# Designs tried in a protein design run: designed miniproteins, single chains, continued (5). Part 43

Each design is a single chain, and the fold is of that chain. pLDDT is the mean over its residues in the fold that is shown.

## One batch from the design tools (miniprotein)

Design m17558
Fold by ESMFold2-Fast:
Structure m17558 (fold): chain A 78 residues (1-78)
Amino acid sequence: SKLQEAGEKLLAGDPSVTREDVELVFTNLLNVAESGGRTERLLAKREIERILASRPDALALLPEDLRQKVEAVLAEEP
């Protein structure tokens, strides 16, 4: 799927990753982090952390509102 392909590119640090790819992946992870059960929210946070470790500049490709939501998820204590 397009979501799976985008996620794989981000984790691999692929330079061909687009703003659309980044936005698609982070929007999906944020939806899980906001609406999922406890375990699902923790897994979404860990996936965001893994992506940012592989592609630190990914946050710069996000709209301001999505970037703020990602930062909020990362700041949350279990």
Scores: mean pLDDT 81

Design m17559
Fold by ESMFold2-Fast:
Structure m17559 (fold): chain A 65 residues (1-65)
Amino acid sequence: DVRRAVLRAAEVLQLKGKKTITKDELIEEAMRLGVPREEAERVVDEIFKKLGKDQVTLEEIEAVL
C-alpha cells in the first residue's frame, strides 16, 4: 500500500532527526522503501497540496493520510 509506505518513509525521516520534511525528501525516502517514483510523487503531491506547506511534520502527514 503506497500510503502506508509514504507514512513509514515520514517515520524514518523523523527517526533520522528531521523536524520538518520536504516533498523531495519524502518522495526519495518512499522510493528507498520500494515505491515507484510516479506513485510516490502522486501520493506525496496530494499530501502537500492538502497541507498547503513546503515543509511538513510527521503529525501533519498522519492527519491527511
Scores: mean pLDDT 85

Design m17560
Fold by ESMFold2-Fast:
Structure m17560 (fold): chain A 61 residues (1-61)
Amino acid sequence: DAHTARGAELLRAGKYEEAAAAFEAALAEDPDNRVARGGLAHAYLRLGKYEEAKKLFDSLR
């Protein structure tokens, strides 16, 4: 969807805080959005939020 696509673009651009916000918006609309959850985990990893990133990655298995 639009939020997930926007998050991916922001992540590629290195705008990790903005990417996380976009993926959070996607998850607010669809909590089961695996792509948005993965993107949020990746953004958290880049922001140094390792524990939060790990929990999100673990939830995808």
Scores: mean pLDDT 82

Design m17561
Fold by ESMFold2-Fast:
Structure m17561 (fold): chain A 89 residues (1-89)
Amino acid sequence: SMERELRLTALSGVGFEAEKAGDREVVQEVVGLIIEEHPDPEAVRAEAARLGVDPAAARLSPAEREELRRRIEEALERARKLVAEAEAK
């Protein structure tokens, strides 16, 4: 499904930027969201455990989660636009 692939792409991008910034709490929350969306959640959990990331330890406040949701929605819209522009050529 294209929508699932776009959501996973957006989540991965946000997670990568958070890891680059050293924001471990955002990385933990994003990994939890990837597990919810991924067709093989157990494989994602196993990889997270191997990397020392515990999505259950995510401690974002409701306001921080709302900000993260906005960032994910922006990344998802960007991904959709890039795919549409690539298909137009």
Scores: mean pLDDT 79

Design m17563
Fold by ESMFold2-Fast:
Structure m17563 (fold): chain A 87 residues (1-87)
Amino acid sequence: AARRAALRERAAAAGITFVEYPSLEEQGAAGDAIVAEVAALEAAGREWTREYVFAGVDEATGITEEQALAAAERAIAELEAERAARA
């Protein structure tokens, strides 16, 4: 709980959309929605600049919440580093 809350706050502070799903199906549905948004922006001749980090549990592959949060933490750190490099 504390680690998830800390990562959520960290992502929000960095302007990163932190996405939490209890299942792979919910993660897939959200991914489809993001793909649709990107396609709409491309059709309008615009570039997609929003950054997303997923902390989804995958029951089929046995990905635990701990593993999902560790992956999300790494992704947030990488995005923070990229933003610092662009400044």
Scores: mean pLDDT 60

Design m17564
Fold by ESMFold2-Fast:
Structure m17564 (fold): chain A 70 residues (1-70)
Amino acid sequence: SLAEEAARLLAARQTAAANVPEEEALESALRIMETLSEEQRRRLVEALRAGAPGAELARILAEGQEAALA
């Protein structure tokens, strides 16, 4: 539920900023969530709950993805 909410909010942010369809953005966000560990997902949710805007969210995602791929 929290992961879905975070993905939806992230997708909405991207659709507003990058003019990307919400469905595609949401699917992409969910794919990213699947590659992230439970700790990384919680970190992202905590950032959203704390009101961290797009730049911080982008950094967290990039950091998490690099760690996951490593």
Scores: mean pLDDT 68

Design m17565
Fold by ESMFold2-Fast:
Structure m17565 (fold): chain A 59 residues (1-59)
Amino acid sequence: SDKADELKANDELTARAKARIEELGKQLSEEGPEGQKVYDNQMAALAQATAVSNAVINK
């Protein structure tokens, strides 16, 4: 039960973070190479955070 609740909460937080990054990504990508790098770094950070959260929940 606890793991299912944690996974659901993690999915909700990840979806919110992804939506925010996607909104910013549209603007940042249009700003040029520096904006694209910020977007890529944010997406990479989200992927790492999601992987860590899933590993912790699956313990």
Scores: mean pLDDT 74

Design m17566
Fold by ESMFold2-Fast:
Structure m17566 (fold): chain A 65 residues (1-65)
Amino acid sequence: SASRETGLLIRAVGYGIEAGAESIRIEGDKAIINVKKLSEESERYLKLAIESLKEAGYEPEVHLL
């Protein structure tokens, strides 16, 4: 369902913002998350963003800048 996928992507973006991600980019079947700094707090939000992206059908990749 498009509405389910959209909801999961919105959730992933929200968690990505909390994680301090600079961007989340869709590249084919991959979702690329760019982050500059990770703390224990930001790592928790990053994990939630990754889970939401996986549920939306994307393969998450984390890039440290």
Scores: mean pLDDT 82

Design m17567
Fold by ESMFold2-Fast:
Structure m17567 (fold): chain A 87 residues (1-87)
Amino acid sequence: MPKIETILSKEELEERIKELPGKIKELAQKYNLSPEQVKALVAAERDHLIALVESNLEAGHLSEEEAKELIELAERTAKEMEAEVDA
């Protein structure tokens, strides 16, 4: 398949980050994931979202300020999910 570069707006990236907790919770319940497996999945999905933001910044589709806000949102969301696993 030809590699399709995903051009995403700030709003589309924000929605993907906001959907992450629900996606992880669904996968954890469906596959009966351990706390360690959930944390590993959270870290992998966070890294994927950050890479997607950085790719769009490098391509000129995001401002430096927008990219920073999105990365901070992704990191904060991941931290909150990890804290819920430990609670």
Scores: mean pLDDT 79

Design m17568
Fold by ESMFold2-Fast:
Structure m17568 (fold): chain A 69 residues (1-69)
Amino acid sequence: METVKLHEELSGLIQEYLAQGLSPEEAVEKAIEELKKKSPKEYHPELEKLKETMLKVIENGRKLRAEQA
């Protein structure tokens, strides 16, 4: 599985959860959990790393906006 395919599947799930009223963090966590259930175990470390990276970007973006506000 290539990074592009992972991003497409993750993006679709995140958009679905955001449409349900979930926060960006909740949407990312649920999307990764869904992908882990559908993906071979060999891809789980990459999905965990992607989750951590996305959550960190969301947190850093919030901190940066708070400092500028």
Scores: mean pLDDT 74

Design m17569
Fold by ESMFold2-Fast:
Structure m17569 (fold): chain A 91 residues (1-91)
Amino acid sequence: MTKEELAELGDRYYELGKTFLEEGKKTGSKELYKKAGDAFYNAGKAYAEAGELEKAIEAYRNAVKAYELAGDLEKAKEAREKLKEVEKKKA
C-alpha cells in the first residue's frame, strides 16, 4: 500500500469514527463509543504508517476519548501508548 493509499484509508477510518462518536452521543451507547475508538485507532495507525504524524496524533487522541466514553480503560491505555510513540517520532 502506498503512503497516499494509507493516508486515504486513515481519512476513511477517521470519518467512520466521527460518525460512530456522534451516534454514540445521541444514544448514549457504549458500544458505539467503542466502535468510534476502534475506527479512530485504525485511522491513527494508517496515518502513522503514511508519515502523517499530526493526523495520527489527532486520531489517537480521539481514540483515547472514545474508549474512555465507552469505559474501555485498557483500550484507552493502548491508544495513549500509541499517541506517545507518534509524538516521540514527531519530536
Scores: mean pLDDT 88

Design m17570
Fold by ESMFold2-Fast:
Structure m17570 (fold): chain A 104 residues (1-104)
Amino acid sequence: MKTAEDYLKEGKEALEKGDYEKAIEYYEKAIELDPKYAEAWNNLGQAYLLQGEYEKAIAYYEKAIELDPKYAKAYGLLSQALYELGEYEKAQEYLNKGRELAKE
């Protein structure tokens, strides 16, 4: 039986190959095994971002930040999704938060 980390790795490999549907399936399996796995929530958001599903991506990045408030990468990706929706002020606020966390 595969672990949450095994599914995260397979999801990353699928994402690199452009197989977003398979990446989503693997990240969902990782979350099913470990619902507190902030990186799996963040990567699920990234797969939706790459499909242009910005609202879904935002929800998953917000979940990653809720689970790990110091997850600097999630703030940067959330900022990108907000920018794509025209939420420029919020995008800049989250980008600045992520940059500050990356200095710690």
Scores: mean pLDDT 88

Design m17571
Fold by ESMFold2-Fast:
Structure m17571 (fold): chain A 76 residues (1-76)
Amino acid sequence: DLLDFARKLAADLYYNKGLKYMEQGKYREAAEWFEKAAELVKDIDPEFAKQMYRLAAEAYEKAGDTENAKKFREKA
């Protein structure tokens, strides 16, 4: 499906954006992009979404946001 393919491409773009923010030490911004990537594909690629939730949890933990880190760890 072209729409599912387009959503997967957009999620991959958001994932790479999150990785760039991680490299810069901008952990809160990284977490927000990983969360957006997960939400975009959770209905069509739950495995990728779970990986993104794990990365969001890690990024929130590095940002000192323990509440969101716990929340996203539970989603993974």
Scores: mean pLDDT 89

Design m17572
Fold by ESMFold2-Fast:
Order: C-alpha cells, then sequence, then structure tokens
Structure m17572 (fold): chain A 120 residues (1-120)
C-alpha cells in the first residue's frame, strides 16, 4: 500500500541516519581520517539508495517518484558531508556538539522527506 511504502522509505532514512551517526562517532573515537569518514558515509548513502530502488520493485512505484526520493537522499548526503567537513575541521567543537548538529540535520531531513511523501 501507499502507507506501507512511505513507512518503509522513512525506516530506510532512519537506518541511514543511525549509521551516519555511528560512523562519525567511531571515526572520532578511532582518529579516522576525514576522507575515510566521508567514504563510509557515501557507502551508507549508496546502500540507502539501493534499498529505495528495491522498494520501488516491491510496491510498483513509478520511476519519477523513486527518482525524486533518490534525489532527496543525494541532497541530504551532500548536506551531511558538508556539515561533517565543517565540524571535524574545527578544533574547538566537541564530539557531543558534532553528533548533536548531525542529529538535528537528520531530524530536519526526515521531516522534509515526510512532507514530500505526504504529497504522493
Amino acid sequence: SKEEFKAEVLKIFDEYGEKVLEIVQEGIDNNMSLDEIIAKIKEVGDEAIKKVRELAKKYNVPDSVIDEIIGFLKEMEKLIIDLVKKLLSNPNVTKEEILQAIKEALDRGKKALEERLDKM
């Protein structure tokens, strides 16, 4: 159903956000390079896109709708990567402040995605 499709897309976004926060936390804790952290975030983004494409097959969703969702996910990844680059390059920002800023960006992204899905 349309409602089940929306719920599964939002679940993919939640899992993406959780993995991004885990990558950043582990990256800071293990002194991982910025390039390694970004590479892992991109990998998780690719995984989320793959899951959305599989949902398209399961729910017979039009390519135009899937392309809109994938476009949104790619824009979110860019915003998160830019935020991570900015925060990790600032020696005066704490780990807690970095994780909180990313969480707030993801929370705003989820709300925007919910609003887009509600118009479908």
Scores: mean pLDDT 90

Design m17573
Fold by ESMFold2-Fast:
Structure m17573 (fold): chain A 120 residues (1-120)
Amino acid sequence: SEELKKLAKELLEKYEEALKKLEEILKEAEKKNESQEVLDAIKNSILIILGAINSLEYLIENSKATKEQAIELLELHAKKVEEEIKKIEPLVKAGNELMARTKEILEEVLEAEKEAIEKL
């Protein structure tokens, strides 16, 4: 539906902004010679967002896509985001600033996904 496409495009813009911010954090982490655990956490966050972008592009291009399919995909990605936030929390509590910034971006993504689900 056209309404589904509009919601998907709005959420896509938020994912693209999150991806840009995470890529900037990755470059900072590499320059600072952060631990492999920190680098892997940022890279995994990037992969989660890239997966979400791919799913939304599919929904935008596929005229047969249903609201039910959109909700299922968004719920799946929201769960992945929540698990990653939980996984990096010990590093945030340990005072890692780049992990704190990564968490904030993931929390913004999670909120956007929840809002999109409510509108569908």
Scores: mean pLDDT 87

Design m17574
Fold by ESMFold2-Fast:
Structure m17574 (fold): chain A 70 residues (1-70)
Amino acid sequence: PVKVIEKEVDLSHLSQEERDQKALEIGKKLHEEAEKLAKELKKEYPDQRAEVIVKLTIDGQTLTGRVVVE
């Protein structure tokens, strides 16, 4: 099973350094959420690979990550 988590954030009001730091914090939290969801999917579908795709849009720029559990 595959799930998608999408989040959009406006960081245009922050300095470059603050924006970079905040983006890393948000990305880390979304990754942790995706890992939790992937484990829950694996528990529900133990014989299938679980995948969670994370799409984070910051000021119109989209970053994509994924978490996979065998």
Scores: mean pLDDT 81

Design m17575
Fold by ESMFold2-Fast:
Structure m17575 (fold): chain A 67 residues (1-67)
Amino acid sequence: MLEEARKALDEAIKALHEKNYDEAITLSNRAIELARQAAEEGHPLAERLVRYAESLKKYAETLKKYS
């Protein structure tokens, strides 16, 4: 779970860098879901990954609005 969440987050960051905002939002949502599952399993750092993915999603939504 944690490794999959990290991969989804990395892909979201790449999509954001490429200005694929819809893809970045979708991948950020996936990272949030996977990180929340990892947090329920007690993985360390999972809650920080959730917060980071939520911030990335908000940033992508903001960029899409002003594009």
Scores: mean pLDDT 83

Design m17576
Fold by ESMFold2-Fast:
Structure m17576 (fold): chain A 70 residues (1-70)
Amino acid sequence: SEELERYRKTLENLRKDEEGARKLIADLQASGDTSPLAQVVLQFAQGLLNATEAMIKEVEERIKKLEEEL
């Protein structure tokens, strides 16, 4: 199914975005930079991570349903 393949590709891309956001958070925390700019970037990265994790869950549930229909 092309639809199933599209969702799997979307999931792959979302997992890369999740890894990138987690790495950014880890790098910022490891740097010890407590500047206002670093705090804003950290908050933004945490928001991105939360949004990406929610999207991953939705896409995984859609893939599961499509696989159950095959």
Scores: mean pLDDT 85

Design m17577
Fold by ESMFold2-Fast:
Structure m17577 (fold): chain A 108 residues (1-108)
Amino acid sequence: MSPEERHEIAAEVLSEIEREVLPLIEKIKAAVAAGEDPLPLLKELVDKMVELAYKKIKEKKFSEEEQTELIFRLSMFISQLAQDVGIPKEERIKIVKEAREKLKKLLK
């Protein structure tokens, strides 16, 4: 499989995950707009995205290279969303690291 094909598959799966978690993203944005702490909802979103990523990896029989690409894209998405909702840099790094480690442990 070419590098381009791996990138396309990982991007498609991330788009599917984003669609499934959209109601939770909307709740996070509503919390921010109301002046509420978005962190609890963001942690719930991250846990759900990790679970969905694991299910998609197993369902689509991802190679180790495809898994690595999806984990990278998922990490970047979580980091960007956390930044957009005002989570401090140290907490963002911690959330992304914990999400990545949790998914890797599920995959062995």
Scores: mean pLDDT 83

Design m17578
Fold by ESMFold2-Fast:
Structure m17578 (fold): chain A 89 residues (1-89)
Amino acid sequence: SLTPEFQLELDAAAHLLAAAVWLSIGKKLFEQGKYDEAIKAYEEAIRHARRALELNEKLSTPNEDLIQAARDVIEEAEKGLKEAKEKKK
């Protein structure tokens, strides 16, 4: 069985990976002019990145590289979200 600590590490990493994938999907949809779909993808990227940060905070030794990577995904996704909303207007 996985230890609770190891499960938290895996869950945080999985959410960070999901965030990066959704960010990539959002960027591709934006390039295709699919702004409503890009908005949804960017919102999913932010949701997963925030969840990764929440899980990481529960670790006895939070992973600083994960914190930085998750913050970078949130920043890029929030920028993409703003640009997609401006294109829809």
Scores: mean pLDDT 90

Design m17579
Fold by ESMFold2-Fast:
Structure m17579 (fold): chain A 65 residues (1-65)
Amino acid sequence: SDELRKRLSELIKEAITYRAQGDAEAARKAVEEAREVAEDMLKKGYISQTEYDQIVSLLDSIEAA
């Protein structure tokens, strides 16, 4: 779970950084990978539904920016 949490954190950080740099395609790819990691964590019971929903909301905000 620690490895997946670290991976998720890095992908979110990368998505925000790419968005700030104007690299919309790299940001979108990082968001897509982060969604997959969050979904895997939810399926494995490493995060709650509430935590998953919060992560998805954050990722949606990064895409909308």
Scores: mean pLDDT 85

Design m17580
Fold by ESMFold2-Fast:
Structure m17580 (fold): chain A 60 residues (1-60)
Amino acid sequence: MLSEEQLRALAEALGVSVEQVREAIEKAKSWSEEQKEAAVEGVRLATGDEELARAVGEVL
């Protein structure tokens, strides 16, 4: 799972709550590999943070 700092950073970048980010990650674990890759790319584009995008990919 992402650290609290990573969850807060992602929530702030996306304009949602930390709880919504946690729910989205849990739902995304059941997605296809292509959908997971698209989600990681979306995080990179939204945050500009390659390390955060990589961490999201590792927990999916």
Scores: mean pLDDT 80

Design m17581
Fold by ESMFold2-Fast:
Structure m17581 (fold): chain A 66 residues (1-66)
Amino acid sequence: MKEDYIEEFKKLYEEAKKQLSPEQRAELDTLGEQALKAIKNAPTEKQAKAIVDSFKAKIRELKARE
């Protein structure tokens, strides 16, 4: 269900926020807002999953910047 992906997204966001610097958190907040809106508007669970996977990749990129 789409609600499961919204819950997964929220858990990813909170965990990333704990691991990132304050400067990176501002960028994460912007990316998170965009991802959550996209998940809510996704017509299929497959598209919602793709958005969550994309958000995971963006978190990895932010962490790689040190």
Scores: mean pLDDT 80

Design m17582
Fold by ESMFold2-Fast:
Structure m17582 (fold): chain A 80 residues (1-80)
Amino acid sequence: SVEELIEEARKLVEEARKALEEGNYEEAIKLAQEGFLKAMEAFRLGDAEQRKQAAEVASEANDVLLEGIKKLREKKEAEK
């Protein structure tokens, strides 16, 4: 269901944030990408209220994704 997609997307974003805080940037990026895709699927299938919730989760997933990419890049540069 759309509600299950939104719940799964939220769980993925929460796990992505945890991975980001733990310095597991590659895992954070992967989880954030999965969360974003599930949120976008929920947006496509949902009603007006579900689309609003899905858009919020997609935005949060994208924020974690971009932060993870930035941190991974910084880590790789520091290792050179």
Scores: mean pLDDT 87

Design m17583
Fold by ESMFold2-Fast:
Structure m17583 (fold): chain A 106 residues (1-106)
Amino acid sequence: EKKEELEKRIEELEEEVKKKLEELGELDEEEIKEEYEYLSKLSVYQRMFLLFALTEDALLNPGEAKRKALITALALLELAKEYLKQEKLDDAELLIKAVEEALKNL
């Protein structure tokens, strides 16, 4: 089923993002929760714009901006999981694709 395919893609992306974050320093789960809370108040388009803006900043400032982009990516993957629980497969897939695209530049 498409839902199982999207769940597997989220798991694979979470592993990749966490690995990249660990290379930059200690993973702070509270920072991820705070970003999730913030992003939950934004529209899908605002979330995608923020991720892409942070990804561009990471090209100029690979420390702080890259870390922020990776934390934002993890928070968006958590939101994608919530969309899957709500059977909003298209919304979940949009966030998954945005994270996949961002990771090409991180």
Scores: mean pLDDT 81

Design m17584
Fold by ESMFold2-Fast:
Structure m17584 (fold): chain A 55 residues (1-55)
Amino acid sequence: SLTPEQQALLDRYVSGAVAAINAGDEEKAAELIRQAAKETGLSVTQVGKRLLDAL
């Protein structure tokens, strides 16, 4: 399971990706999702599911 610090970091990246999508910047959203996966140890697919839940 994620630490509280990793969870907060994931939430920050997901929020940033939502903002990027709303601005029409899909490339930035993809970069933020990939970075979230690296920082938390989750797969890109797992981070992507969390993004979809936030939209």
Scores: mean pLDDT 84

Design m17585
Fold by ESMFold2-Fast:
Structure m17585 (fold): chain A 112 residues (1-112)
Amino acid sequence: MVTLEDLEALYERLKAAKTPEEIVEAFRDIVGAFVQAVLDGAPREFLEKAAELLKEALDYIVEHLTPEQAREVLRFVREVLEAVREATKDNPEIQEIVDKLLEYVDELLARV
């Protein structure tokens, strides 16, 4: 089961990454950890904290990758979040968290 310490460690790995490839790999691991937490039935409070960390990681991607690279990563995240949304449509609390993340991704896509 994913812990907050695991997520913090993945975020530190993202910030320590030196190449675009390493940044993308570390970021995908953060996205994967968020998806796993949803599938494991993590409590809402945990998922809200995980979502905030994912938003910080998204900001990092937009600031540190080229616009083309950032757009590719944002589209990947959007597809993953849309899949999570469809898989969790009977859970209103998870829907609210995922909808807010999708809105944030769309705002970033409009800016890059």
Scores: mean pLDDT 86

Design m17586
Fold by ESMFold2-Fast:
Structure m17586 (fold): chain A 73 residues (1-73)
Amino acid sequence: MEQALEQMLQVRDTPSGQAILEAAAKVSGEKDYSKLDEEKIEEALRKLLEYSLQRGRVGREHGGVAGPTPLPE
């Protein structure tokens, strides 16, 4: 479980990693991914991974175009 978090921390340097962390924050009920705890991130990652698989990974039609509404600040 912690290994998965370390993987995410490494990919966070990439735009894809940041997007995943933001999605994880939304799934955990937090808007700030910087405030996510290991357990919340792990839960969110698990849900996000399952969601991505069901959405047809690399799906051109519904490839995660819709994200959480960007709130001002």
Scores: mean pLDDT 57

Design m17587
Fold by ESMFold2-Fast:
Structure m17587 (fold): chain A 61 residues (1-61)
Amino acid sequence: SPELAEIAFNHGKKLLEKGLYDEAAAAFEHALRLDPDNEEARRLLGEAYRKAGRLEEAERY
């Protein structure tokens, strides 16, 4: 649902703020599965991967 996608997206942003990069990436992956057209979630997922040192995964975004 759009509501659930938004909750996952906002959760990911809070996790990024806390420096929990792997958890943030998981939350953004979930948000993007629920709403594949969310370009901001895709961008922030790439950022979360980079900050987590997951550079191979970040290359997709």
Scores: mean pLDDT 88

Design m17588
Fold by ESMFold2-Fast:
Structure m17588 (fold): chain A 107 residues (1-107)
Amino acid sequence: KAEELYELGLAYEAEGNLKKAIEKYEEAIELDPENMAKAYLRLGEIYEELGDLEKAIEYYEKAAELDPENARAWENLARLYEKLGDKEKAKEYAEKADENAVKKGLG
């Protein structure tokens, strides 16, 4: 059910319908918030594309919190903080991305 909504979100992104993609990802999170780190990651990527860096950061932080072993959320946080000129936070999140990439290879 939540997975099906997530897949609908991916389909809407493929069509370029970001508004409906956001709606479906939000619905997926509403139904299964503890297992939808991937929906939070997609929302972060969409809001970054739209130029809403504040929302992008919030969603990436939530994705990383729910799935800390997924290096992609940490990589995206590092890149955004580098764009914002916060070199210390960019370095911190880049180190988290590297740490979790290594753990994935050992798990």
Scores: mean pLDDT 82

Design m17589
Fold by ESMFold2-Fast:
Structure m17589 (fold): chain A 55 residues (1-55)
Amino acid sequence: MKVTVYLNGKKVEDPRKDVPYGSRIYVNGKFVGIGPASPERFIEGEETVIEVDLY
């Protein structure tokens, strides 16, 4: 399973450390919530793109 995470449009190397709490989380373009530092929990299918921005 391949997961790619972007924070404010830039790819992050370690999503568990690089995504701050309170960030808005989008999975494959769909808003899923404001959440924890581990957005990989919202994995959808074999390839998942997670986009995060600060709120």
Scores: mean pLDDT 58

Design m17590
Fold by ESMFold2-Fast:
Structure m17590 (fold): chain A 66 residues (1-66)
Amino acid sequence: LRESLDYTNLGRRYYRQGNYDMSIYYSQKSIRIDPTNREAWLVLGDAYRAQGNYKEARAYYVKALL
């Protein structure tokens, strides 16, 4: 849980820096530890949307609603 939160924070940090590949990498690590971490799904959706991958982004946003 704490490790999942730490990876989510790294994903958000890389997203703010415009490094969407690293944002995706750490957000996926967070989800692998805790798939109920809504924030990690949101970061993943944001990063895919920023890369123009709207279909993937929408799927991840739906996961964040669960």
Scores: mean pLDDT 85

Design m17591
Fold by ESMFold2-Fast:
Structure m17591 (fold): chain A 64 residues (1-64)
Amino acid sequence: MKEEELKKRLEEIKEKIKEALLNNKSSDEIGEELYELYKEDKSITDDDINELLAELVEEAEEEK
């Protein structure tokens, strides 16, 4: 995998997760929406999405 492309896509996913969390969406809903959006993206796996989701949910709870 090209690290530059992966970093950019991961940053986009992080922003989407942050926005969805601010709108009080559940982690399950966010994960499902992101999986559908990135379903055909060969560089992003379901595991990558789930890992970022878990990290950002934990971070959001800590900052509140």
Scores: mean pLDDT 75

Design m17592
Fold by ESMFold2-Fast:
Structure m17592 (fold): chain A 115 residues (1-115)
Amino acid sequence: PLSPVEEALRLVEELTRELRELIDSGSLTAEKLREAVRRAEEAVRLVRENADALSPEQLAEMARALAELGALLGAALDLAKAQGLLSPEEAAEVERVLDEVGALAAELAARLAAA
């Protein structure tokens, strides 16, 4: 069994890989993007609940993984907007989660720099 920290990292890495595959294959749909957003919110929650338990190595790896997830969520949002897949309200929700992912990545990077 994985620790909560290892589970959070694996969730972020799996979601990042799945989003990349959906973008690269042209298989991104509104439903898959909504599912990705829900999973990203869950990952942010798990990381925040376990942030104080992160080693410097885990902190660096998680900050990197979240930054990569944020970049792919941003790319997915841009594609979904260009394809008209999202309502304005749905696009705003994706932007909110993207901002949360980016803010957490920056927070973890700042904690690492202060250590």
Scores: mean pLDDT 85

